# Designed miniproteins, single chains, continued (2), part 71

Each design is a single chain, and the fold is of that chain. pLDDT is the mean over its residues in the fold that is shown.

## One batch from the design tools (miniprotein)

Design m6451
Fold by ESMFold2-Fast:
Structure m6451 (fold): chain A 79 residues (1-79)
Amino acid sequence: EEELKELALKGLEEMRETLPEGSERHKFLDLLIELIEKAKSVEQVIKLLEGARLIFETLGDSELAEKLEKLIEELEKLK
């Protein structure tokens, strides 16, 4: 459980580093990281990541959506 949460946080931190500081996407990932840190279960972590993926997909941020999809797939395989 803790290991899966750490994997999610690491993936988001790596993604955040690719974005300009202070951009809306960077701020969104900061919020997502905070929400995942507060998540009570792996199921909540996955739901938060799925929500973020859908948001990026809807906004046309296909690269960020794909990175989130891969992270979700990793977590689903390990839970």
Scores: mean pLDDT 81

Design m6452
Fold by ESMFold2-Fast:
Structure m6452 (fold): chain A 92 residues (1-92)
Amino acid sequence: MFKEKFEEYLKKLQEKAKEAGMSEEEKEELLKKFEKEAKELAKSSEETIKEIREELENTSNPDAELEGATALYIIEETSVEEAVEKLKEALY
């Protein structure tokens, strides 16, 4: 479930990077930001995880749905290292 939304999130970032003509420096900054956020998500409390799930179930915003599903995928279904590597593959 969340894996498919994560893959959709990566495709949108890849498309945005191509359309914007992102420099190598901008891609490196995006990777660093994502890694930092992923590490913070991996340390989330049960209370924070519950809040993310409730927001995901109640949101009608497609971007918020992708972000919430991606966060839960990183927390529950994959590692920070694997998620970062997938983003790197999408950008390079």
Scores: mean pLDDT 81

Design m6453
Fold by ESMFold2-Fast:
Structure m6453 (fold): chain A 56 residues (1-56)
Amino acid sequence: SAERRARREEEAAKLSEEQKKVFRGIGLTLVALGDKLDEALKKGTLDVGEVPLIEA
C-alpha cells in the first residue's frame, strides 16, 4: 500500500509537469497559427470582412 501511494503521488507530479508543458506548447502553437492565418489573409485565402489589410 505504501508503494501504491508513492506511485500515485509520482504519477500526479508527472501529470502536473506534463500539463505545464502542454499549456506552454498550446501557447506557442496559437502564436504560430496566428502567423499562418495572417499570411492566408494577406494572400486572400481567408475571406474576412472589413479587415484593414492595407494598414497591415
Scores: mean pLDDT 66

Design m6454
Fold by ESMFold2-Fast:
Structure m6454 (fold): chain A 72 residues (1-72)
Amino acid sequence: SMYDEVSKAFGDYIGHALNSDSEGARKAREELIKIAAKSSDAVIDAAVMGIYAFTNSRSVAEELRKEIEKAR
């Protein structure tokens, strides 16, 4: 399902970020945006809230939402 694809991409992005792999994190983030842009609003909201919960940063979560909306 699209939710499963977004969940996998989200996990890949967080994994690279936690390992300080800047290039891997960048590529995983681009893939997350690409997949999320094809998803329903509910799935996009879940991904954005997940980033907010993980980073504790509203600005990072809002920037991700803007990039997903630009890719739709």
Scores: mean pLDDT 83

Design m6455
Fold by ESMFold2-Fast:
Structure m6455 (fold): chain A 82 residues (1-82)
Amino acid sequence: SLKKKRDELVREYEKRLLDEQRRRAEELRKLADEAYALDPELGEKLYLEYDYLSGSGGRLEVGKRTDEYKKKLNEELKKLLS
């Protein structure tokens, strides 16, 4: 069914966003470690950004982008069914 295919695409899209976000969080953590060695205040700020991105903030952004993708798919399905 088209609904089942939509749901599969939404899950795949979300998975890819989560994988990208984990990679970016790890890159930010490495940057924070290097920054902390030169400027502890800057390093602490980057660690807080890492905590936000790897936690609730990252989940909220993935959820928002996944919802936008689902909306676009639903609009295309409405065109196909009309």
Scores: mean pLDDT 85

Design m6456
Fold by ESMFold2-Fast:
Structure m6456 (fold): chain A 85 residues (1-85)
Amino acid sequence: SQQELLELVQAILEDLDELEPVLLKWFEKHLSPESVEKIRKLLEETRQLLQDAIDNNSSEQQLTQVLVQVRQKYDEILRIIREDS
């Protein structure tokens, strides 16, 4: 349902806010400054996508598309980590 997907999107946004400082500390220790900056930008884009979906009361179909885009951002972050570690 739309409500269940909105709750999932909200939970992902909350997890991102809680985990980002911990993850960034790890990235700064293990990755180049250039890779860290790219990851920060991808995390900001991810937060914006999730926040916009909530603010616009997006449909179930739109929420599903947003989750696919979020997954693509995470896949890119993982690629950056793998190439720089």
Scores: mean pLDDT 87

Design m6457
Fold by ESMFold2-Fast:
Structure m6457 (fold): chain A 74 residues (1-74)
Amino acid sequence: SIHDEILSLFLLAVAGGEVLVAERMLEKNPELALKIARDAIAYLDEYWPQIPPHLHERAEEVRARAEEVAKRAE
């Protein structure tokens, strides 16, 4: 529905913004970057069933970026 579309777009914008901050903090504060990346992954996974199929590729891209930040922060 249009309601689920708008909610999912907002969710992806928030998660994407968190991942962007984590990517930028990776060199200066790896511990903070790791925490933000893990929170973004948890947030996406919690709301995954509500994301329309046509937005899954975008959601998977944001999650993959968060996973890469978490891997590099270790």
Scores: mean pLDDT 84

Design m6458
Fold by ESMFold2-Fast:
Structure m6458 (fold): chain A 71 residues (1-71)
Amino acid sequence: MLKLLAEAGTYAIQGDFEKSEELLREAIALAPTDPLVARSLRIVGKIAEKQGDYETARKLYKWADQIEAAL
């Protein structure tokens, strides 16, 4: 799990949100109610927002909200 979240963050910093989203989807599938997954979704969403990818940011924030609502 932690390796997927770390790799997703690395790809997001590089601007590869497609690969970052793929890894985050894998993390959600393995641990759909893990607070660490929700936190990583918010972090990557904030990186996307800072880089001007507002659609990716909104999508990731929505996924984080859904996980947190299930806690």
Scores: mean pLDDT 82

Design m6459
Fold by ESMFold2-Fast:
Structure m6459 (fold): chain A 58 residues (1-58)
Amino acid sequence: SSLKRAAEKARKNLEEFLKNTTDEKKKQLEKEIYEAFLNMIRAIGKLEGLPQEEIDEI
């Protein structure tokens, strides 16, 4: 689904940021933003009636 692809892109962006950043506070904040983004995508998936199995893959 498009939501799963968005989650995969966000994960890759986070991994690249963490790889290139030494600031622990910035790492924590970026992880928090990523988690909030995933929660939003999961909520949208539930609203759209996606199967729980697909939501759990996010």
Scores: mean pLDDT 83

Design m6460
Fold by ESMFold2-Fast:
Structure m6460 (fold): chain A 63 residues (1-63)
Amino acid sequence: MPSLEEQLDDMLEQIRRMLEEGVISPEEARSMIDRAVRYLRERGVPQSVIDRFERRGRELLEE
C-alpha cells in the first residue's frame, strides 16, 4: 500500500543510499528534500507529516 508517508520514507531511504554510494552530493540531496517539502506544503499535506519528513531529511544530510 503506497501511502504518502510510505512514499516519503522510501524517497528518503533512496536518497540516503545514493549519498552513501556517492551517486549524489549532500547539496543535491538537500535540494531534493527542500523541493519535496515545498511541494508537500503547496499540496496541503498535514504539517505533522511534513515536519517528520523534513526532520528525517535533516538527519540524512548530517552524514
Scores: mean pLDDT 79

Design m6461
Fold by ESMFold2-Fast:
Structure m6461 (fold): chain A 92 residues (1-92)
Amino acid sequence: GLESLREAAEKSPKKPKEVIEELVRRVEEFIREALERLRAGPLDPEELAELERKEEELLKEIKENLSPELLERLQRLYAAFREEVARAEAAE
């Protein structure tokens, strides 16, 4: 769970700020792209496969660069997107 990820991050070397900022930006762009495609309608198998490939590549880079700062930035990103989704559902 999140506790195990936080513990692993605390044991990881400090990463440069530029690496953290770049990964956070790429995760945000991926989430935005996925949400936009889902809002447009059902994903075809080719689009789903492309999104899954991008997710796997991002997860690999996140694991390789895992740090307390990166984990906190990602948690804040997920919280913001959860609020955005809840707001969209309330508007309907």
Scores: mean pLDDT 72

Design m6462
Fold by ESMFold2-Fast:
Structure m6462 (fold): chain A 60 residues (1-60)
Amino acid sequence: GAGLGRALSVGDSRITPEMSNQEIADYLRSRGNSAEQARSAALGLGASEADAEELARLLE
């Protein structure tokens, strides 16, 4: 969703605000990120707790 893509695009040029949560999860998995690492990064970049939890769930 737009919230995750917007937050994470600040830290990673491969992530865009238009990417779905699933596309972001697939990208982060391909980079070797764990669910907890992805959740922490999203929260640190200003994503909502709900978006960060959804991202972590998609990476499980």
Scores: mean pLDDT 79

Design m6463
Fold by ESMFold2-Fast:
Structure m6463 (fold): chain A 59 residues (1-59)
Amino acid sequence: MDEIPELTEEQKKEFEKKVNEVADEIMKRTGKPLSELSQEERDELRKKAMEIIDEIVKK
């Protein structure tokens, strides 16, 4: 197929769950909520989020 499909609702839910797990790990290490994280920590989340999306769409 020549079109890039959008994520399904199920894939979006799985993505949110996995991203929240990563965010929870960072919060436990730093002792801060997500809104108080530094840019470096946000970049780490962003990179992991992109990896999670790739894994979800790969399946």
Scores: mean pLDDT 73

Design m6464
Fold by ESMFold2-Fast:
Structure m6464 (fold): chain A 73 residues (1-73)
Amino acid sequence: SPVEERIRRIEELIERLREERRLLEEKKKELEAYLKADPNAPERVKLLLDLYDLVIGSTEHLIERLEKRKAEL
């Protein structure tokens, strides 16, 4: 079925995005631990946390949009 094939492709994409989010969250935790240990860390390193939050949030939003599209099929 073309609908079943479309659903499968969306599910595969959601799975890949969830894995990417997990990896980003792990990297963010490592960076947070580093910043907690070094109170004199450069501003560029602190900016990386904001960038991780932005990318994680964008990934979450994309997953939600794909789940909604899958539900409409």
Scores: mean pLDDT 87

Design m6465
Fold by ESMFold2-Fast:
Structure m6465 (fold): chain A 96 residues (1-96)
Amino acid sequence: MIKVSIEAPKSVPGGGSVTISHKVESDEPGKYLVKLFVKKPDGKKEGIGSGWVSSGETLESIVSNLKKGEKYEFFGEAIGEDGSSSKSEGIEVEVY
């Protein structure tokens, strides 16, 4: 089973950047294609990062130019070499 987790600060200042950590844990050997997405306040989803990682590795993505007064939801996806996939829970980042 593939488990995907995302970690980020709960709030950041407007115009700043946030670092999102994306981790994959699996009982299967091999590499995972990880994709990071942001859901903007208008409901639009955008891909913001991707890379290949092994189980237990972390991919970091930096997101800049966040707009003051808005909330952004981040979520990750991991795809195994066998085509199996999993998604993380969403995490909200508030911009103050």
Scores: mean pLDDT 78

Design m6466
Fold by ESMFold2-Fast:
Structure m6466 (fold): chain A 74 residues (1-74)
Amino acid sequence: MNGAASNALSAGHEAALMAEAGKGEEGRKGVLNGRKQVPEADAEGLEKAAEYAEKGDAKGAFEAGRQTALKSAA
C-alpha cells in the first residue's frame, strides 16, 4: 500500500474534523505533519487542505486531502 495516499486522506479527514470543531489551527498542524510523509508533488494539495482547515472550511479540507490521496495512488 502507498503510505503517501493513506497519509494524505487521513490528514484531510482530520483537518475537516478540526475545522468543524473550530480548531482550524490544530487541523493545519495535522495536515503539515501528514505532508512530511508525502512526495513534494503532493505537498501542494495538503497545503491547500491546511488552508481550508484554518479558514473553517471542513468540506474543502477533506476534499483537498482526498484529491491528494487519489493523485498519490495513481
Scores: mean pLDDT 69

Design m6467
Fold by ESMFold2-Fast:
Structure m6467 (fold): chain A 55 residues (1-55)
Amino acid sequence: MPPDLEKARELLETSPSEQFARLLLREEPDNREMLELVVEYFPNTPVGAEARRRL
């Protein structure tokens, strides 16, 4: 299960991982805050584009 939004943000800041971002999208595809977080940290990646499409 993905961590809460605060933990996800901390993890992405200290150790950014596209695999983790993809996991967030898979587990919580309709969580707007998670989608925005993924776009913020991976704007020019496939996972970021997918998150942006869901917003």
Scores: mean pLDDT 73

Design m6468
Fold by ESMFold2-Fast:
Structure m6468 (fold): chain A 74 residues (1-74)
Amino acid sequence: LSDEEVEERLIELALSLAEDLRARAAARGVPLSDEQLLARVHALLRQYVETFEPSFAHLLPRIEARFTARFRAA
């Protein structure tokens, strides 16, 4: 996989995680702020990359920035 393909897949994963976390929080009546969602998704992304794809750790800042931009635009 190219770096660009890895970035896109991880951004898609991050967006799916954010949507799932938001839906679960809403269902229990305790909504998460955008800041709380971003913090949790960033932590999960870092854990995933460091555990399963450590060679791509150098892409994390770009993935985090691009995910944040798409998340805020939605």
Scores: mean pLDDT 81

Design m6469
Fold by ESMFold2-Fast:
Structure m6469 (fold): chain A 67 residues (1-67)
Amino acid sequence: MIDEVEVAIALIRMALGIAKLMIDKGKAEEAIEFLREVAEKVVEKTPSEEVRREAEEAIREVEERAA
């Protein structure tokens, strides 16, 4: 079965996907804020190096795409 870390990573990846769709619709600032809020809550609930790294990478990817 998937453990809590795997679920947390999957949630961040889904949020990243939604954020990318928002950027494609011209809502880049809202997309970045949305992803940051989701990532912060997920990291707080499941604090691990892997989850934190995934969150940091997702935020960076969204910021690069929005630039």
Scores: mean pLDDT 82

Design m6470
Fold by ESMFold2-Fast:
Structure m6470 (fold): chain A 65 residues (1-65)
Amino acid sequence: MELEVIIAKPDGSLERFTLTKEEAIEKLKEVKEKYPNAVVAIYDPERNLWLTLGIDEAIEYLEKL
């Protein structure tokens, strides 16, 4: 399954990715080391909406998928 992920960093920059679950988890762990207060938006195609989560909550959400 591929996931659309947007990472909003505290400096105001936005990064958009299309990643597998495993790649998304690793990417968020890397971002967390530099930006622990980053906000993450993950697209849920089944509900057709964006989930806005803190970085720790986003990692936990992906690990439960």
Scores: mean pLDDT 81

Design m6471
Fold by ESMFold2-Fast:
Structure m6471 (fold): chain A 100 residues (1-100)
Amino acid sequence: SIDELIEELRRLVRELVDLVRNRAPPEEFLAVVERFLGVLEEIAKRASELSEEQKKEVLELMDKADAAMALARTQFPEIEPWLDEVAERVREIVERIEEE
């Protein structure tokens, strides 16, 4: 359900923030990023099912994820090429959600 996807997105964003705060290995961070993108793509496919309040929450969670990724770039410059690709995919997904 869309509610379960949003709950999972909320959990994954919290995990990304915690991993960056604890300077976890970059491979652990990237694994969570992959799960985050998967959930986000599923939400985007169902963007028409989102209430205005749910849409706003998803966009706020995206802002938090973006901040965590920006910090990860600072901690681990070696993963910047992967995070650049992720940032582009996230931008395209956000645009799709905002248009619904």
Scores: mean pLDDT 84

Design m6472
Fold by ESMFold2-Fast:
Structure m6472 (fold): chain A 61 residues (1-61)
Amino acid sequence: SAMEEELRERIEEVVRESLERGESEDALFKRLMAVALEAMARGIDPALVGRIAREVVEEAR
């Protein structure tokens, strides 16, 4: 869906920027939590956010 595509792109952007800046895993976690809170405020399932975040982080490693 368009919302899932937008969410994935946002998570990929956050993960890429965090890694390029050499940020700690704690800093990345805080950024991903902010994305999750924004997504939940828009009615997106937090389980979907967690799954996409895990997939993106694992693929970036």
Scores: mean pLDDT 81

Design m6473
Fold by ESMFold2-Fast:
Structure m6473 (fold): chain A 57 residues (1-57)
Amino acid sequence: MDREEALRAAREAAASPGAGARAAGGMGLKDVEEHPDDEEIAERSGRGAREARELSG
C-alpha cells in the first residue's frame, strides 16, 4: 500500500465520525455487541491516523 493511500485512508477514518463503528462491525458482530464502545472505535481510528503520520515522516 502506498504512503499516500495509507494517509488518505487514515484521514478519512478520522474525519468520518462513525467510520470506526463500521470497522468494528467488519471484525465481528458478536464482539461489537458485547463491547460496543465508541471510545475504543474512535481510538482505533485515531491510531490509523497516527500510523499514517509516521509513514509521512
Scores: mean pLDDT 55

Design m6474
Fold by ESMFold2-Fast:
Structure m6474 (fold): chain A 92 residues (1-92)
Amino acid sequence: SEFKEKIKELLDKIYEVAEKHLTPEQAERVREIVERLKKLIDEGKLTLSDLQRFLAEIVRLTRGASPEAREEILKLVREIFDIATEYEEKKK
């Protein structure tokens, strides 16, 4: 599925930014969230509620980061949310 591949790619980019700009502990937490979301995508169980929880947790993890790192991660999170919302509306 093209949308699944795009979301997974964006999730990997979030982890890459987190690993470069967040603390090791925060980056590991981002990795756990990314792997969890990838599993939910593969199992066809991902919900908008899960994405909203992911977005909220990522925002919390970036509070102590540089503005540049925070904005880059938030942009990637928004792109994931937009793609998943579009897919959910088409799937009903």
Scores: mean pLDDT 79

Design m6475
Fold by ESMFold2-Fast:
Structure m6475 (fold): chain A 98 residues (1-98)
Amino acid sequence: MSKEEFELETLVALAMMQLAIALNIARRKGAPDEVIELLEKAMDKLAEFVRTRDPEKLREAQKLANEALDRLVELGLVSQSFKDNVNKLLEEAIKLAE
């Protein structure tokens, strides 16, 4: 495995982990169903990227994740720093995938 491929796979795995943490918080704290659905769709797009290696799937995941995380920040369920960290992981993954 190349260094770039390993780094890309690691960044995607870390982003998936962070979204799974956000999803757990959303479910436990009773966030709106629309927010839960956005997080699940974002994770599905990351899974599609792992299967297809289509960088457009990472951009779609980032858009969905940002919509969900903005709502969770507004609700006080996650910090702005948490959202910023997820975006950093996804932006670094997009750069390596393109």
Scores: mean pLDDT 88

Design m6476
Fold by ESMFold2-Fast:
Structure m6476 (fold): chain A 79 residues (1-79)
Amino acid sequence: MAEEIVAKAEEFAATLEDPRIAAIVRETGRRVAEALAAGDLVAARLALLEGGAEIAELLGDAEAAEEARRALAELRAAA
């Protein structure tokens, strides 16, 4: 359920040392919950990939960021 996703995102974010990453996790959880409540599985997956790409860029993980960008492009093309 949408509330459980938000609660889990908040709980996970609370365990993170970087407040910027914690903020991205909370926002991603909120977006995923909203998309799932609307029945939009594509929007939910886009939110997850966008959040993952943002975290990878923040951490300087260029390989993970590029992989997330490719997954985003594929999902957008398939939608």
Scores: mean pLDDT 78

Design m6477
Fold by ESMFold2-Fast:
Structure m6477 (fold): chain A 85 residues (1-85)
Amino acid sequence: SRDELLKEGQELAREVGELLARHLDRLSPEQRAEVFRLAEELERLLTEFMQLYRDNADPATLREQLERIRELAERIRRLLEEAAA
């Protein structure tokens, strides 16, 4: 459902925020710059997702946008976890 997709997007945003708070201080300047770049892109995609939801976009459109958000969240997670190892 659209509400389930909204919840998933909100959970992904929360998870990335928690990982940033936990691991950001362990990053090199170069890694930090890349993480901030990806985080800005994630914020843009989340903003677009919220706009699509408000504009009553169909579930297929919301799923496509969520897939892009998931891919970006996974890239951020990997960078943060690699820095923690």
Scores: mean pLDDT 84

Design m6478
Fold by ESMFold2-Fast:
Structure m6478 (fold): chain A 85 residues (1-85)
Amino acid sequence: LLGTSLSRTLLALGKEHPEAYEILKEMAEKMDGKSVEEIQKIADETIEKLKKLYPDESLLLTGIVKEITYLTIRNNGKPVLLPSL
């Protein structure tokens, strides 16, 4: 993760865990036009879902969710565009 852009991390995730990538994409879509408080709630719910499905990857996926959440908040509630893979 050091020196790797979020986009490169997401592309790698989409190749290895396409279902996890789709969950992240759905999360970003749900965050569109939401308040900061609602965006944080959606992020927390997504983290819990991913921890149950991918327990061995929980730290990586939690980090990715937090980064997407941070960028979405900085972008005035507009979701980070996740490319179709």
Scores: mean pLDDT 72

Design m6479
Fold by ESMFold2-Fast:
Formats: sequence, C-alpha cells, structure tokens
Structure m6479 (fold): chain A 69 residues (1-69)
Amino acid sequence: NPELEKAKELAEKGTGPGAQYAKSAIEALEQGDLERAIELAGLVLTNPYADAESRKAAILILRAIDELL
C-alpha cells in the first residue's frame, strides 16, 4: 500500500507525541485493528503539538483504511 509506506516515512521523520501515535496507528492497521488505527490517527490530528509530518502520516493512514472499506 503506497499510502501506508509514505505514512511510515512521515511518522519516522516526525517527533514527539504525534509521531508516537502515528507509529502506533500504523501498527494497529498492520494488525487489522481498524478501530484502534482510526482512534490513534485521530489523536494525532487533534493534538496541538503534533508536527506537520505526523499530521500528514495520520491523513494517509485514514486514506489507507478507507481503501479497505
């Protein structure tokens, strides 16, 4: 999944709590836990301290989930 691979790159470049939530969301998605992946990606987007790379990763994670529905 090209969006998931891009999300992994962005999460690795990210810092702080946004990057940690993005990485955890990717792990949840890879394990098939879509509900947890959505929740964790949402935590990135609602966190005021999330960096731009982590926010872009969260958006790509949500797009990858939409492809599975």
Scores: mean pLDDT 85

Design m6480
Fold by ESMFold2-Fast:
Structure m6480 (fold): chain A 55 residues (1-55)
Amino acid sequence: SPEVARLEAELDELVERHQRESGAALLAGDQAGLDALTREFVERAGRLNEEIDRA
């Protein structure tokens, strides 16, 4: 499905972005930022996975 392919691409971009931003927060010692990034990632990835499962 074109929709599934697009959602999978969005998930891949989200993972790459999360890895980059979390790495930066970790190097900066920003625990609050790391916690916020982790919560946002879990919520957004969960939503994308639900949409993939429905498509």
Scores: mean pLDDT 86

Design m6481
Fold by ESMFold2-Fast:
Structure m6481 (fold): chain A 78 residues (1-78)
Amino acid sequence: MVFAGVDMRQKAKEAQEQRQELIKKLEEEAKKVEKDEDTRNTLLTAVDYIKEGKTGMTTSEMVNEALKKIEEIKKKEK
């Protein structure tokens, strides 16, 4: 059965783009915080979860925590 599949294809594309953006952002910030092992590990673990396609509340919480750490780092760098 063939559908236009706009909804599914669009969601997949958006998810892939968001995933790529998050991975790049997390990896870049992880490189900047090599001195902070806990923060670096949090960022890299979030990247691994995204790359493995692990989805759910735990993954969302981990990504949100990583993003929060990135914001804190940016504020401290000023």
Scores: mean pLDDT 67

Design m6482
Fold by ESMFold2-Fast:
Structure m6482 (fold): chain A 80 residues (1-80)
Amino acid sequence: MEEELQRKKELLVEDIKGVLKEAGIEISPELEELIEKILDLSEEEFLKLYKALLEAAKAAKDVKEAAEKLVEVVKKFLLP
């Protein structure tokens, strides 16, 4: 499960970056560092974040709204 969990984290990081890029949102160095903190999450923290991101994506009508909601969720979970 350890290698599988790490791959899921890496895929989530790439998916978030991809959505932001598609929406035309600039990924600052600070935002990139924040997103990469996903790689350091426990399994429980990762699943909680993933659920929140999935709900945010479901609520969005387009890629831009999805990207904006994903940034807000990431900041809420990963900012100190």
Scores: mean pLDDT 80

Design m6483
Fold by ESMFold2-Fast:
Structure m6483 (fold): chain A 70 residues (1-70)
Amino acid sequence: SEEEKKVQLQAEMQLGSLEVAASIFKLTGEPELAKQMLEKQMKQFEEEFKDYPEIREKFVSEVKKLIDEI
């Protein structure tokens, strides 16, 4: 639906911001702070997207990938 498309776009934009933040922490030598930030955000996003399970699963999976790179 159009609502799901808008939620998907919002999730993609939020993920992009997290990717940038993680890259900055990596560049500045603070990987543990990046990991803690991403773990906290992952839990928050599971709650925020609970009504959109496909978007929730995709978004959480992408954050887990970012954690694995730290």
Scores: mean pLDDT 82

Design m6484
Fold by ESMFold2-Fast:
Structure m6484 (fold): chain A 70 residues (1-70)
Amino acid sequence: MSKEYAEAVGRALVQEAVARIKASTPDEARRIGEETVARLQKLGDESTPEGKAAFEEQKARLEAEVERFL
């Protein structure tokens, strides 16, 4: 997977997850965060090194958003 494609996919997944988290209870937000982090991790592991770096960056952004909400 190209870096540009990985960045686009990762950004879309995090944007969707953040919107859901903001509309959720703390327990639901934690679940959404964990599921999305796991998905980003799997996509990164199955990607090129450049794609993995892009997914890791988006994963860190999502983890920071979940921490601020909880």
Scores: mean pLDDT 79

Design m6485
Fold by ESMFold2-Fast:
Structure m6485 (fold): chain A 60 residues (1-60)
Amino acid sequence: SPAQIARIQAQIAQNEAEVETMRKAAEEETDPLMQGVLELVAGSSETVRERLQRRLAELQ
């Protein structure tokens, strides 16, 4: 449905914004442990984005 497509597009945009914020936080972080956590979370979010893109392609 158009609403479902729009929702997934919004989720992809939100995910990209969150990943960017997380990467910036990791660059500014001085604690190596927290920097590692932020980098790991950003990587996991990138994987979620790939899944959302695949679902969007299936619905179009």
Scores: mean pLDDT 83

Design m6486
Fold by ESMFold2-Fast:
Structure m6486 (fold): chain A 98 residues (1-98)
Amino acid sequence: SLAEEIQKIVKEKNEKNPGTIEGMIEAIEESVRLIRERLPELPPEAQAEVEALLRAVEELVEEVRELIRRGEPEIKLVNLVTAAALLVSAALFLMELA
């Protein structure tokens, strides 16, 4: 399943760079890419909902990268990265229901 494939990628990224913001962002971006590739397999109604969640994730990732450029402390970044990861989980849940 797509969820198993994403879990494997997250595990590999976590083993290479455990607990780093950069490693978490890379895992999120790869998860978004894989979900988007499988999006055409969903009914049109589910596609719109999942695409909206993926756009929200991409906006959060862009905000995190902007905060990194501005030298903001990692503790602020962790909350946004966690929110992005939760939205990816919601997208996966919707895909399993469809």
Scores: mean pLDDT 75

Design m6487
Fold by ESMFold2-Fast:
Structure m6487 (fold): chain A 99 residues (1-99)
Amino acid sequence: RLSELARELIAAARAGDLERAVRYLEEILRLLGASEEEIEEGRREIERQVATYGEAEVLRGLQLAGQAILLKEEVEREGLPDEEAVERFRAAHEELLAA
């Protein structure tokens, strides 16, 4: 679900659709437990950044944010290779070689 919203955010940002990108960002923030007050502050911050840096720069930032969220979700879903996972893989491989 979060990965789906992150992909939609990236697509909207790439398409130059600031309104749609901000909508997906708000949905992501709600799923992450942000309050409505925090979401409203985030919206005001985006409006300030558009006024200061321009829409294209803000869209680039939103695209990168979506990519970072997607990467975090992939890491959480797949897990990082850890010593226990490597050991389980090694044990299974040794069993196959012994057969």
Scores: mean pLDDT 72

